# Designed miniproteins, single chains, continued (5): the designs that were tried, part 80

Each design is a single chain, and the fold is of that chain. pLDDT is the mean over its residues in the fold that is shown.

## One batch from the design tools (miniprotein)

Design m18775
Fold by ESMFold2-Fast:
Structure m18775 (fold): chain A 78 residues (1-78)
Amino acid sequence: MTKLDEVLATLGISREALAHGLRRLEEEGRISVESILRWALFRLFVEREVPVQEVIDFARENGLPRAAEAFAAAYASV
């Protein structure tokens, strides 16, 4: 189990639900570094020390290139 999976389990969110939500935001053009930095979920990822690579791998495996780039940039900003 990854740290990402542990945090998602704490919130009652499945990997599939997160992927669906991110895909919808990407399709709507609503995913950006600034939007991610404002997410309570992203703040929790940082506070719980979820590795940036786990989040990038998750986004990449789910075909979410804009999410992967935005998460990488957001992590570099904290």
Scores: mean pLDDT 85

Design m18776
Fold by ESMFold2-Fast:
Structure m18776 (fold): chain A 97 residues (1-97)
Amino acid sequence: MAKLAEQLGVNRSTNVGAVVVVLASQGLDDLAEEAGRVMGQGGRDGGIATGYALNALIYAAQGDDEGMERYLAALGKLVSPEVLERIRRIAERVREA
């Protein structure tokens, strides 16, 4: 747990691929795939929006609700309310896993 949280923390600002791989390695493949699909199909076509979504998942995986909500708020300025709601639900599932 602590080693995984440290690894995610080091990569959270720049490494969206590492987040997806880590979630998959924890048996959270469905959540990682769903987040990728939501950003590809309903979000803005830009790395910033995807980065915010994946940072929300990193903070959720670390149990940091404040960090998660901060990145979800930033994401909400770049994507539709429907995309934001889907990413929020995925982050909540990551937090509970």
Scores: mean pLDDT 64

Design m18777
Fold by ESMFold2-Fast:
Structure m18777 (fold): chain A 80 residues (1-80)
Amino acid sequence: MVDEAIELVRKAKEALDNGDYDKTIEYLEKAREVAEKLGLREIQAIFDAAIDAVRSGNREIAKRLLDEALKLLEEYKQKL
């Protein structure tokens, strides 16, 4: 499941770089569901903030939040 969330964040970053905001939000909503199932409240909150940033057109904030989420997911995976 963690690998699924990591892959979804990578796809969201690619979609964001291509200006495909609808796909970015779709991937982030799926990643949020994985984080919720894993009980990763901090990462879930970052995904909620990233979705809001995409919806409001704050691309730079969205990118930063996605980078933070990816780092935390990779750190979580290493502790398993």
Scores: mean pLDDT 86

Design m18778
Fold by ESMFold2-Fast:
Parts: C-alpha cells; sequence; structure tokens
Structure m18778 (fold): chain A 106 residues (1-106)
C-alpha cells in the first residue's frame, strides 16, 4: 500500500505535463483537506503511470487505485474484490472522477 502510493506520487511528478500539473493544482486549491489532496495526486499519478506504458498494475493495485479515486472524490465507494476492475476500467473511472472534480471547482 505505502510502496504503491509512493510510486503513484512519483508517477505524477515524472509524467505530468506542465498543463496537467496546472490543472491539478487548480483542482487542489479548492480541496480543503490534505488527505483528499494527496488522494487526488495519487489518483492522477495512477492514470499517468498507465498512460506512460509502465508495467500493468496487479488486480490488488487496481483495487487500491479505485479506493484512492473514491477518497479523491470525497466519497467512499465499495469495491468488490471478487471482480476487480480492469486497467481500462480503472483509467476510465479515474478520468471520470477527476473530470467531475474539475467541473465542481472550475
Amino acid sequence: SEALRERLKAAFETYASAEERARVERLLAAVPREEDREAIREAYGAYLYERAGAPPLSPEELLEVARIVARANLTLVEVHPDEPPTVEETRRFVAEQLAELEAMVA
């Protein structure tokens, strides 16, 4: 869990473009809690990690990412471990959640 979160934060720092960083910073400015801000950085890092062609996330890591995205959206979402989302479903979920957050603060 901690190793994954560090990897996701590193992915955001490594793979985010200047425009993407500015977009995330604008989003984060509207988020009052540090834990939620960290979750947003980690969620976006997961998206960028996959986009960069890094090794696929394991099913366990995909579930962790789904939970991080749920926290980033300030809600708790139940994730069913018997049918973990695919990489594509996780990327779509992250993108949708981030788009909703941007719409709320833009």
Scores: mean pLDDT 64

Design m18779
Fold by ESMFold2-Fast:
Structure m18779 (fold): chain A 92 residues (1-92)
Amino acid sequence: EEVEEIAKKFKEELEKLAEEAEKAAEEAKDPEVKENLKKLAELLKEAAERALEIAEELAKKYGIEEAKRLLEEAVKRARALIEKLKEAEKAA
């Protein structure tokens, strides 16, 4: 039961990050930053579609608490990558 709740939250967070990456890509002027943000958004969408499978697999191997921690860390790292790519975008 908790695994489904963890998976739902993970999916929602990844979908929000994918939208943020897509918006950042639309606003980006540097072609390399734009392409990297688009690729990241696509990967985040793919991960969101597989969120339940990922959460169930981690819970089976490591238990529910560790699965939650790992998924929260994955979201944090994805957010940091989006911010790093935004910082690489030159102002103007």
Scores: mean pLDDT 82

Design m18780
Fold by ESMFold2-Fast:
Structure m18780 (fold): chain A 74 residues (1-74)
Amino acid sequence: SRLDEIVRILRKAYDELVAAGVPVSEAARLIQRLAEAFLSDDPEVYEQLRKELEADPNPVLREIGLKALDELRA
């Protein structure tokens, strides 16, 4: 189901962030924002989150976050 796919995408992103040394609190915050973007079903919410991720100084959070965001929009 699409719900199972979304949970898989979010869990994989969380696991990759934590494995890369991102603090659990920061990883969880990004996963929450990704889930909120999905639940909003609003292109503007996705675009705003994309811009914030592209501006993030942490390349690991940026790369993993953008990949998850793209998978949620597919």
Scores: mean pLDDT 86

Design m18781
Fold by ESMFold2-Fast:
Structure m18781 (fold): chain A 99 residues (1-99)
Amino acid sequence: KEAVEKLVELIKKLEEVRKNSNSKEEFQEKVAEVLKELGIPEELIEKLLEASRNKDSETYREVMAEIYKYLLELPEDMPEEEFEELLEKYVQEALEKLK
């Protein structure tokens, strides 16, 4: 399914970023590049970077949830508990494909 394939691509790219990043700032910049390459709207990426610059952990978490919902084509109004369960399921399926 397309959602699982997008997660596989995201996980692979984030692992490369993690291996090649020497600082938290560099990691965040490269994560933003990965999200842009995956077609995440620039508005969401800018909100994520702004929350990171302001050290606003709550807004950062909320924007990341919006990014995942966009990537997985889930409803924006999905309850947090249901979203967490679906995200975990898709992540597990993606990790199985990476074996």
Scores: mean pLDDT 75

Design m18782
Fold by ESMFold2-Fast:
Structure m18782 (fold): chain A 72 residues (1-72)
Amino acid sequence: MKADELTVAKAIMEIAAGKKVGDRLPSQREIAKATGASQSTVSAVLREMEAQGLVERDADGNVFIASAALTG
């Protein structure tokens, strides 16, 4: 994973550590603002997390925690 993607992944994990399975994560724009990363980088990290079963997206693009592995 590239340094920018690692920074975004770490920020998402820190946010999720304070949440429960089924809780909503901040939007791609909010994560991009918080990390200084591009929205494309945030989208790439969220897609990888979705592929791993860590998060799920709804029809409106909202991202939810799908795995307890992300909340520990």
Scores: mean pLDDT 80

Design m18783
Fold by ESMFold2-Fast:
Structure m18783 (fold): chain A 74 residues (1-74)
Amino acid sequence: SPTDRELLEGLLELARLLREAGLSGEQVAQILRDLARKEKFSPRVQAVVDAMVAALEAGASLEEVAAVAERGLA
């Protein structure tokens, strides 16, 4: 849905800002995981965030993480 897309776009922008601030992919992954838990996102958004978190923990670039999010919305 547009709302799910807007949420994921916001999370990708947050991840970009945190990486620019010097946080590691693992630190960014933890922040996204904690935010998803707190905000009680829909099951679809939760599943996409879980995939983004796994990619970040595996050392993926922000471009690769954005591709994972886009694929999750398909």
Scores: mean pLDDT 84

Design m18784
Fold by ESMFold2-Fast:
Structure m18784 (fold): chain A 90 residues (1-90)
Amino acid sequence: ADAAIRASAEKAKQIALEGLLTGMKEGRIQEYAERAVEEIRDLSTAQGFPVSGAEAEFRMRLARPKSEEEAKEVADRIKTLFYNTSMELV
């Protein structure tokens, strides 16, 4: 429905995936997950509506992926949550 929200959701997925993959590589998943949460929050604010994604933030903070496949699954869920919550606020 909204191309801009879809683009932002895709960017949220990329932020989540890059954070989790880097965190896994460096053995600092929690640290990089928190940084990704902050970037996703900033992205939500930059869209010009109230901060959304409390469930997405919670899932990122609890994420402990053991493989690239698991990290991609988490990132895909973050994209879906970001998109759905953003569409509810517009």
Scores: mean pLDDT 76

Design m18785
Fold by ESMFold2-Fast:
Formats: structure tokens, sequence, C-alpha cells
Structure m18785 (fold): chain A 83 residues (1-83)
């Protein structure tokens, strides 16, 4: 099915607001811009697959707050893709 890019952007913005870490906020902002560019280029599915792989790696961070945030974000993406 068609990937709901607006729902993905909304999810990333929500997680940015929940984070108190500037590096995490900047990372999420960069990914919102990546999703917007992917939509313009018609490569949303490839971009989402790349982002999910990146988040799986980042979910292994030794900081529990960072690790938990990225695990929950990944679950949120999976829910949007399967809903």
Amino acid sequence: GEVDVEKLIELFEEFKEKSKNKEVQDFLDGHVELLKEAEKKGIVEAAVKFIMGELELLSKDSDPEVSELFKELLKGIEKILNG
C-alpha cells in the first residue's frame, strides 16, 4: 500500500518534542527533511527501509533514554506501515 508520509513526519515531530537531547532533536529534524525529499523523488519506501535499519542500530545505544526512544519510534513506524 501507499506509505503515509504525513503520519511518519507527525511521528518524528512528536518524538522530537519528547526528547530533551539536542543531538536527538537535530537527528529527527534531519529525517523529517529526508522524508519530504523522498516523497518529492518517489522513493519513500526505500527511504523508510533505510531509516528503519538506522533506527535499529541506534536502538543499541548504551544510554537507556536514547535506546528506548528509538525503539518506540521504530515500533511507531511499523504500526503506520501495517495500519
Scores: mean pLDDT 82

Design m18786
Fold by ESMFold2-Fast:
Structure m18786 (fold): chain A 63 residues (1-63)
Amino acid sequence: DEELLKKMLSTPIDLSDQEMDQFSHESKATYSSLDARANLGEKHAKIVEEKFGFTIVPGIYKP
C-alpha cells in the first residue's frame, strides 16, 4: 500500500489500470458512504493533500 500510495502521489492521474482499480475499490468505499469517507478515505485524502499540496477531487477516482 505504501509503495502504491507513493506512486499515486507522484502520478495521481497516470496510473496503470490495475493500480487504478485498487484505488477505485478504496474510493468506492470512500465516496459511496459519507461515514466510510470520514473513517477511511478522508485520512488517506488528507495524507495525500499534505504530502503534495493538492486536493483530492471525486472526478479523479471515477471509473
Scores: mean pLDDT 47

Design m18787
Fold by ESMFold2-Fast:
Structure m18787 (fold): chain A 64 residues (1-64)
Amino acid sequence: MRAIARATAEQVSTTPDGLNLKPGDVVEITRVVDEHTAEGTVLSGAVSGTGVFDLSAVEILEER
């Protein structure tokens, strides 16, 4: 599933493949890994990158 999502909470990665997010950051979800985890790329935000993040920390804006 591809989707555009906005971060609603701060995410701090504890792993090298994890994504750091701040509230207001916009991410393209490229893959849903499981019920709690997605992989994506930051489209707009304080920190750029590609990695995994918690689905509970974002709101879906648009499904593709």
Scores: mean pLDDT 76

Design m18788
Fold by ESMFold2-Fast:
Structure m18788 (fold): chain A 98 residues (1-98)
Amino acid sequence: MKISRLSEEEQKEVTELFKKLLEELDKALEKVEDKELVSRMVSLFTAAAILISAGDLEGAIKNLEELKKLAEEIEDEELKKKLLEAIEEVIKKLEKLK
């Protein structure tokens, strides 16, 4: 298993970005009619969170990149933009922590 080298401050920053992403996913759960798409997105988000907790930042990034691809399928342009921005912020933070 990869050992997480995240400081307490870095863990707080990652947690805050995940909280923001979860908030946008909750909005997608209510507004997106394609429940299979949203279910797949939630599964990838959950997998990424578990991998971060296990210290696998590379695996977490891979799951977030797949989540980003699914977010591109959202027809609501405003919701899609906010989700893509939130996902990209998490990916950029994790890339700096590798």
Scores: mean pLDDT 80

Design m18789
Fold by ESMFold2-Fast:
Structure m18789 (fold): chain A 74 residues (1-74)
Amino acid sequence: MEEKHKAAVLMVAADMLEIAGNTLYWIEGDKEGAIRAYEEAIDLYEQAKKLAPEMKEDVDKRIERVKANLEKLR
């Protein structure tokens, strides 16, 4: 239960970083800030997946979405 709780917190943090990355790019025009936020979001999602492998399918979908956004900025 502790690992699942930690994974859930990491997923929420990663979701917030994805939103921050979107805001930095689309509202502020900060491409470099957006890239950093997206890379940090992916790292937190990967950590959540390691703590709660049962969440893998949902986490992988989120990682793919963030990676697609990163590729558009490169």
Scores: mean pLDDT 83

Design m18790
Fold by ESMFold2-Fast:
Structure m18790 (fold): chain A 74 residues (1-74)
Amino acid sequence: SMEELLELVRRAAEQLGWSEEQIEAAERVVREAYERGEFDVAAFRARLMAEPVLSEELVTALELVWAEFREQMA
């Protein structure tokens, strides 16, 4: 569910010390991807890379969270 996905994002953010601005940007991108059914990991990564507040390291962490969530929902 969207709620489970957002919980995974928040948990990663808490563990890695992300800012509220970074969390908001990440949650917006994952919510949009989920609602559009955009399950291509490369497309998801490209969307995250377009966010100016997200570093490549954070993008990689979010890509892994997204991939894990997709496997659990398949």
Scores: mean pLDDT 75

Design m18791
Fold by ESMFold2-Fast:
Structure m18791 (fold): chain A 84 residues (1-84)
Amino acid sequence: SENERLLAEMAKLPEEEREALLVLEAARELYEQGLISEEELEKLEKDPLNRKVRLELLKKLAEKEGIKITDEEIEKEIERTRAL
């Protein structure tokens, strides 16, 4: 699979290059979900290790994951079910 091939290639790379690939993979997933623009994706593809670009990506992830009431309700429901 592409995932197995990616992991094998990443094992051959320095840590900084692996971080760049992980940032790009996350950015592509966010783009496919409509959470970032094509322009933002292109900026990440050109400079995936840029601190400002990485901070913007993390900010969007935090806004979409941490602020979603639905995700909080799911976590509370899981805890409730575990108590039963």
Scores: mean pLDDT 60

Design m18792
Fold by ESMFold2-Fast:
Structure m18792 (fold): chain A 68 residues (1-68)
Amino acid sequence: SMLDVAERLLTGLLVRGLLTPEQAEAIARRLEETDDPEEMARIMRDALLAVGVPEAVAEAVARRLLEA
């Protein structure tokens, strides 16, 4: 599912030190509140930008989520 892909993407960012565990959990929780793929990708991108993930990385992650 898209949520499984999102969880893997968030884990990748966490392992690379771009997110804290608390930030990853909060973003995952927000993604569970929607079933629309485009809204899920928007939430992911905006949340990553809000916590200081570089724009290019946030956009790439959101794109990969949409392609799932």
Scores: mean pLDDT 85

Design m18793
Fold by ESMFold2-Fast:
Structure m18793 (fold): chain A 79 residues (1-79)
Amino acid sequence: LEAEIAELRAKAKELYEQIKDDEERLAAVRAALAAAEPEMRALAASLPAAEAELIMLRALVLFLQGKSEEGLALLRAAV
C-alpha cells in the first residue's frame, strides 16, 4: 500500500511537471478536481486514510493524463 502510494505520488509529480506551463491543461485538471470534490470528501470520510489516498492519487493521475471521466468513475466506484 505505502509503496503503491509512493509510486503514484512520483507519477503525479512527473505528470504535473509536464503540464505546469500549459494553462489550458491545468485549468482542465482543476475543473476535474472540483467536479470530483464530493466523491473525494466521501472517500476521506468512509475509508482509512491510506486507502483513501491511494484511490485519490489514482484518480489524480488519470486527471493529469486528461482521462477525467475515468478518474471520476474510479472515485464513484470507490464510495
Scores: mean pLDDT 79

Design m18794
Fold by ESMFold2-Fast:
Structure m18794 (fold): chain A 98 residues (1-98)
Amino acid sequence: MEKEEKEKIEKEVEEKVKALEETLASNPELPEAVKEEIRARMEVLRKMAFTSAYVDKLLAAGDFEGARQKVIELIEELLEEGLISEEEAQKMLEEIEA
């Protein structure tokens, strides 16, 4: 992937994350526990957005195996960082391998 394309994707993802953070900050009615859960899910969404952009590039080039590998890498990263459970990660990997 070209540096310019990577930088554009990173900027778009960061702008979306900032918009979500501002929305959470402007909503005093949400319990703090719910806000913390949403912030954790925002990190997942950030990683998914980056991976999705790479997958789209690989699919456009006809590299289906490379696209699949990028999704597997995302699932492993989310599991390693504790953003998803081992059960969720295993189920996602099985669905991709089928």
Scores: mean pLDDT 72

Design m18795
Fold by ESMFold2-Fast:
Structure m18795 (fold): chain A 104 residues (1-104)
Amino acid sequence: MRLRVLILGNTQEEIERARALLEELGAEVIAGIVVPEITEEELPKVYELIREADVVLVVGDGSNPILQELILYAKELGKPVIYLPPEFQEEVRREYLREELEKV
């Protein structure tokens, strides 16, 4: 079964790395969102993407207030939220993400 994943990150580079890993692991990435670049007009569309996703993947430190609000919304909807720490090395990130996706 192909999981539909929404990626929330701080930079396009972090999002594209996570996208490549997710696709390699057999997941479908529905969108990648650079959270610091979300405008007030775009915010409702991001909430819609959270509703459409099976899983929300957070890449980066999570310090952004908008990111925190989006994470809370996902959790209130009962959506799994996976955190992928930036300090993990590539081999550790791949294995960690594989294990977390299997729990969904």
Scores: mean pLDDT 80

Design m18796
Fold by ESMFold2-Fast:
Order: structure tokens, then C-alpha cells, then sequence
Structure m18796 (fold): chain A 76 residues (1-76)
């Protein structure tokens, strides 16, 4: 999981997209902050994969990602 979270900061868009897909499959609540960050990625493809990942995860983990994303918007 740590390696997948690091991959979300990779300069290659395709690597970040793949990392989001793998985090969605793991369903580990520890990745919620990383997925929230991915929704603010400068590349639209990464953001779309993060939204898809949230749709596939359990409601409780998805709620954590949404809450973290809302906090980031309010802080900006």
C-alpha cells in the first residue's frame, strides 16, 4: 500500500492512473487520503479514475474520501 500511495505522486500520468485502480481493488481505508488527493490531480484522466474508484469502494471508505476532499476545497 505504501508503494501504491507513492505511485500517486509519480510524474507519469499512466502510473498514477494504474495506482488509483490498484488502490480501488485493495479497499483499504488507509488509502482514503491518497484517493482524495487524486481527485485534485492536474490530469483529468487521473481525476476520472479516482471518481470511478470511489464508486467501486465500500460506502464507509467512500465517505472518508469525500470528507477529505471537501476539507481540501474549504482550506483552499
Amino acid sequence: LAALIEALSDPDVEVRVAAVRELARSQDPRFAPALAAATFDPDKRVRLEAYRAMAEMPAEVRAQVIALAKERVQAA
Scores: mean pLDDT 74

Design m18797
Fold by ESMFold2-Fast:
Structure m18797 (fold): chain A 105 residues (1-105)
Amino acid sequence: MEAHEFAKELAVKGLSELQKHVEDPELKEEIEKVIELLKNPEVTAEDLREEAKNLKEKFPDNPIAQAAATILELTAEALESEDERKAVQLAISASLIGIGFILDL
């Protein structure tokens, strides 16, 4: 599997699981938006960082929004990585944030 595609697929799975625990309908819509963005083959690391910043600014006190933003930031770093190993490690780290949040529920 291509490392950048793998990173995006793990991010989509993590965000989809986090979305199931969202009570705020506005946050749920923003997470749906970033999931669709990650499915776009032309998505850039800059696009993901912009959306991560948007989530942190709109929902500063929401731990799910902070987790989603961190997943996007790690995925953006993975997309910019020329090192396949680093890209895979960043993707795994993003998925562990999603899993860790679910396990703490």
Scores: mean pLDDT 80

Design m18798
Fold by ESMFold2-Fast:
Structure m18798 (fold): chain A 91 residues (1-91)
Amino acid sequence: SALAEAALGVAELYAELAAAAGDADAAAEIRRLGEELAAALAAGDWERAAALDERITALTRAALEAASPETVAAARAALAPRWAALIARAS
């Protein structure tokens, strides 16, 4: 379940990044998909996990592309300590 915990952590950060970029709907969907990704990883369903990861990545990218560069930079700066903590836990 270490992979499932890591997937939930990454999805939560992507959701907060999307929300900070101004897309609350994408944030909610990313959180939902993150839970499904964690369940797929726990079940060893790699095909489903890959599809869910692609959807999370696409939603995050779309939210960031729709936002101004200043909003994206501010959102990334605000989340940098939490991203660093996630990497430290995975290391």
Scores: mean pLDDT 84

Design m18799
Fold by ESMFold2-Fast:
Structure m18799 (fold): chain A 62 residues (1-62)
Amino acid sequence: GPNEELKERVKQTAEGLAARVKALDPAATATVTVEVSDDKVNVTVEAAGKTISETIPLPPVL
């Protein structure tokens, strides 16, 4: 269903952000926070005292 595609996109985004964090500090532990709303998903990664976030727009409901 639509939730499956959304979960896949969230995982891909989180993996990309985690890779960026690992490039800054390979030993750091990253905390991933996902906030879901009606029109978008916000993915936030916190590590080594830094915060990186990205917004995934949701497709319109048909």
Scores: mean pLDDT 72

Design m18800
Fold by ESMFold2-Fast:
Structure m18800 (fold): chain A 62 residues (1-62)
Amino acid sequence: SDYDEDLVRRGNELTERALEYARRGDLRSAIRYMHGSMFLYTMSGDGELLKERAKEVEKALE
């Protein structure tokens, strides 16, 4: 649905912010934005996208 597509788009926006914070070493902000992104992906029903994007942020924090 359009609503689910909007949730995915917003989730991706928060994930991109999480990745930027992760790359600069701001762990707290990276986690905060990723938690918001995970919530939006969960509400959209796209569990595979959630897993993929969470792994990207985890990798960036290594």
Scores: mean pLDDT 85

Design m18801
Fold by ESMFold2-Fast:
Structure m18801 (fold): chain A 96 residues (1-96)
Amino acid sequence: STIEEKLEEIKRIVEEAINILKLLKDKERAAKTIEISIEKIEEMLKNEELTPEQRKLLEEAKKYLEEALEAVKKGDLDKAIEHLEKAKRLIEEALK
């Protein structure tokens, strides 16, 4: 897969986590989905030829995903959604 295809996949996974929280309120499934998105970003940061700007954006996105995961574990779903939306925006910026 291209870097663009991998970023689009991660964006879709983050959007799925947002929808799980908004529609299902399933904390366990949301946490698992967020963990998968973090793992995929870590893989890209390790293995892909990213631009310096893409690398910075993905490192910031990972931070927000980790904060979202913590919020889910604490039961703060609104805060988790806010952090997931911030991570999604950073991934969208990396696609430009």
Scores: mean pLDDT 89

Design m18802
Fold by ESMFold2-Fast:
Structure m18802 (fold): chain A 85 residues (1-85)
Amino acid sequence: TLTKFTPEQLAEIEKQFKEELEKTEEYLSKLSSEELIEIAREIAEVLGREEVLERVEAAPSKEEQVKIILEALKEIAKETVEKGL
């Protein structure tokens, strides 16, 4: 079985990830481009998302850097919920 969580527990976990992503977006929008690159480096090295660093470094604007990081975090959160881990 992929998960032992109840439907209510899964909905709560998904809600918490969604709320954290919204707070993360606000936080990231306040950071400098250099700080965003450092976050992307951590995502690449710690979470195995090497492509995130490359995309953030290649991004033409700070707004695009934020979007790339958020997309990566959403994918990680979704995979975590789907695996029930």
Scores: mean pLDDT 73

Design m18803
Fold by ESMFold2-Fast:
Structure m18803 (fold): chain A 60 residues (1-60)
Amino acid sequence: MKEVALETAAEIMAVAAYVSAELGSNIEGEARAAEEMAKQVSGKARELLLEAAEYAREKL
């Protein structure tokens, strides 16, 4: 239950970072949120969050 909830939150935050990068809105805030969530998860969820944050920062 807890692991599935964190995985879902990670996916939502990764999508938010990508959307912010494409719209040019709150890019720094969403990238930072994804980086902070990456500290709370491991494995593939962490990788997805870090990739999304890096993509957003490249658009900044």
Scores: mean pLDDT 77

Design m18804
Fold by ESMFold2-Fast:
Structure m18804 (fold): chain A 80 residues (1-80)
Amino acid sequence: SIIEEARERVDNDPTLSEREKELLYRVLDHAQHLLDQGVPLDDIGDVLERTAKILQRDFNMSESAVNILLETSKRLKELG
């Protein structure tokens, strides 16, 4: 799945801090729960895009962390 591929990207990125990995896993777990509840893929994509922008603006997340969420958002929206 797209969300599982994003999780693998988090696992394999040596530039991500442990704190960034924990936050990304929580965001991806939430996205998976929305998917399991039947929320449309485009809406889940919008949630991930908004979350990425908040994490970048307010929490100074790295470009790598933000890009994982933005690319995952784009892929979900392309399938919705």
Scores: mean pLDDT 87

Design m18805
Fold by ESMFold2-Fast:
Structure m18805 (fold): chain A 75 residues (1-75)
Amino acid sequence: SASRAQELFAADSRFIRAFQEGKLSEEEILEWQKSIADMLVSAVATALEKEKGPEKREEIQKEAEELRERIYKAL
């Protein structure tokens, strides 16, 4: 789930504490969500490159960029 992914990639206890205490602005939360999206897309692209081989790198990176843009528009 998205919540599980956020926990895995944003394990900064100070940031989580600030979020729980309601001290983060909507802008700070949005930037954090974008950072998590970037990390997830990069991790998936890296895993696919390892599975499909370096000859698929350009194709995978193009699809990763398109996915990143779609996620940003959904936020």
Scores: mean pLDDT 75

Design m18806
Fold by ESMFold2-Fast:
Structure m18806 (fold): chain A 116 residues (1-116)
Amino acid sequence: APNLAFNIGSSSYSIVKKSGISELLQPAKLIAHAGLDLINGNKEVAKENFLKAKDLATEIKKKSSDPTTVALADTLVKLAEAGIALANNNYKEAFKILSSIPDENVKILLSYELKL
């Protein structure tokens, strides 16, 4: 479970950095900070940051006509939603959301959770 919070944060930042899409850096950083907040037990702060990230990524997704930006923004929305589920102790929903993401970075990081 603690690794999953870290993996959500690191995946969001890694995916966006690799893409070079600078407008997604702010929601990705919010997801990364929220992941650390969850590891430290600060669930309310984590939920606030995941919600802010989801809102920003949703706005970018709605405003962009670039298919790559739209797909990555959708990935960040799902990572934030998985983080909110974790903050609410809904581990089954978090795993379900993460498993729906087709990104290879998320798949690789989820492999560390196969022992849980």
Scores: mean pLDDT 79

Design m18807
Fold by ESMFold2-Fast:
Structure m18807 (fold): chain A 83 residues (1-83)
Amino acid sequence: METTIIIKGLSKEEAEEYVELAKELGTGEAEVLPDGSLKVKTGLTREEAERMVRLAKELGTGKLTLEEDGTLVVEQGSMPLLV
């Protein structure tokens, strides 16, 4: 079963980082939408999608929702990225 991941609320830099991360994880093709949303088409199982949820949770990337279809919707929260 193929899983589609849609990540919303990312900046261009964050979206690009996710594209690279998805590529390294072999999760499939990733593309940045004009809205700044990241769409990742994967051949993931639900178990692999769940691993992505855990990784995003550790990174504090925002709210994640795993749908029945295996589609993972990620809403990037406003996080204080200060140096």
Scores: mean pLDDT 62

Design m18808
Fold by ESMFold2-Fast:
Structure m18808 (fold): chain A 63 residues (1-63)
Amino acid sequence: SLEELREKALELAKQLAETQIKVELGPDAEITVEVVDGRKVVATGVLGDKKLVIELDFTKLLG
């Protein structure tokens, strides 16, 4: 179903965003993940004075 595809897309987007933050800031980064407008995953990574925000629009994965 479309609902199942949306749930899988959200999970994938969260994993991708967390992985990207760890690649750029390192494994010790504090990571917060939120869903915006039910279509975007916004992940915020903080390490000391460094901050990185990754936005992933998963609607493209659903067509």
Scores: mean pLDDT 78

Design m18809
Fold by ESMFold2-Fast:
Structure m18809 (fold): chain A 61 residues (1-61)
Amino acid sequence: KKIEEVLSKYASKETAKEAARILEEDPDNPVARLKAIELLSKDTPISEATRALQEALKVLK
């Protein structure tokens, strides 16, 4: 899905896939969004992880 492709620019394919699944299941849930940022922050700074989340949410529209 497009979300996984967006996130893979910021993190490993494995991390991007897991974060994409969390966001797709409940995109409006703030806890899910925080978990996605935490996963992405393993591979990239929190600022980049937050930006990746914002870009992924735009693709979900």
Scores: mean pLDDT 78

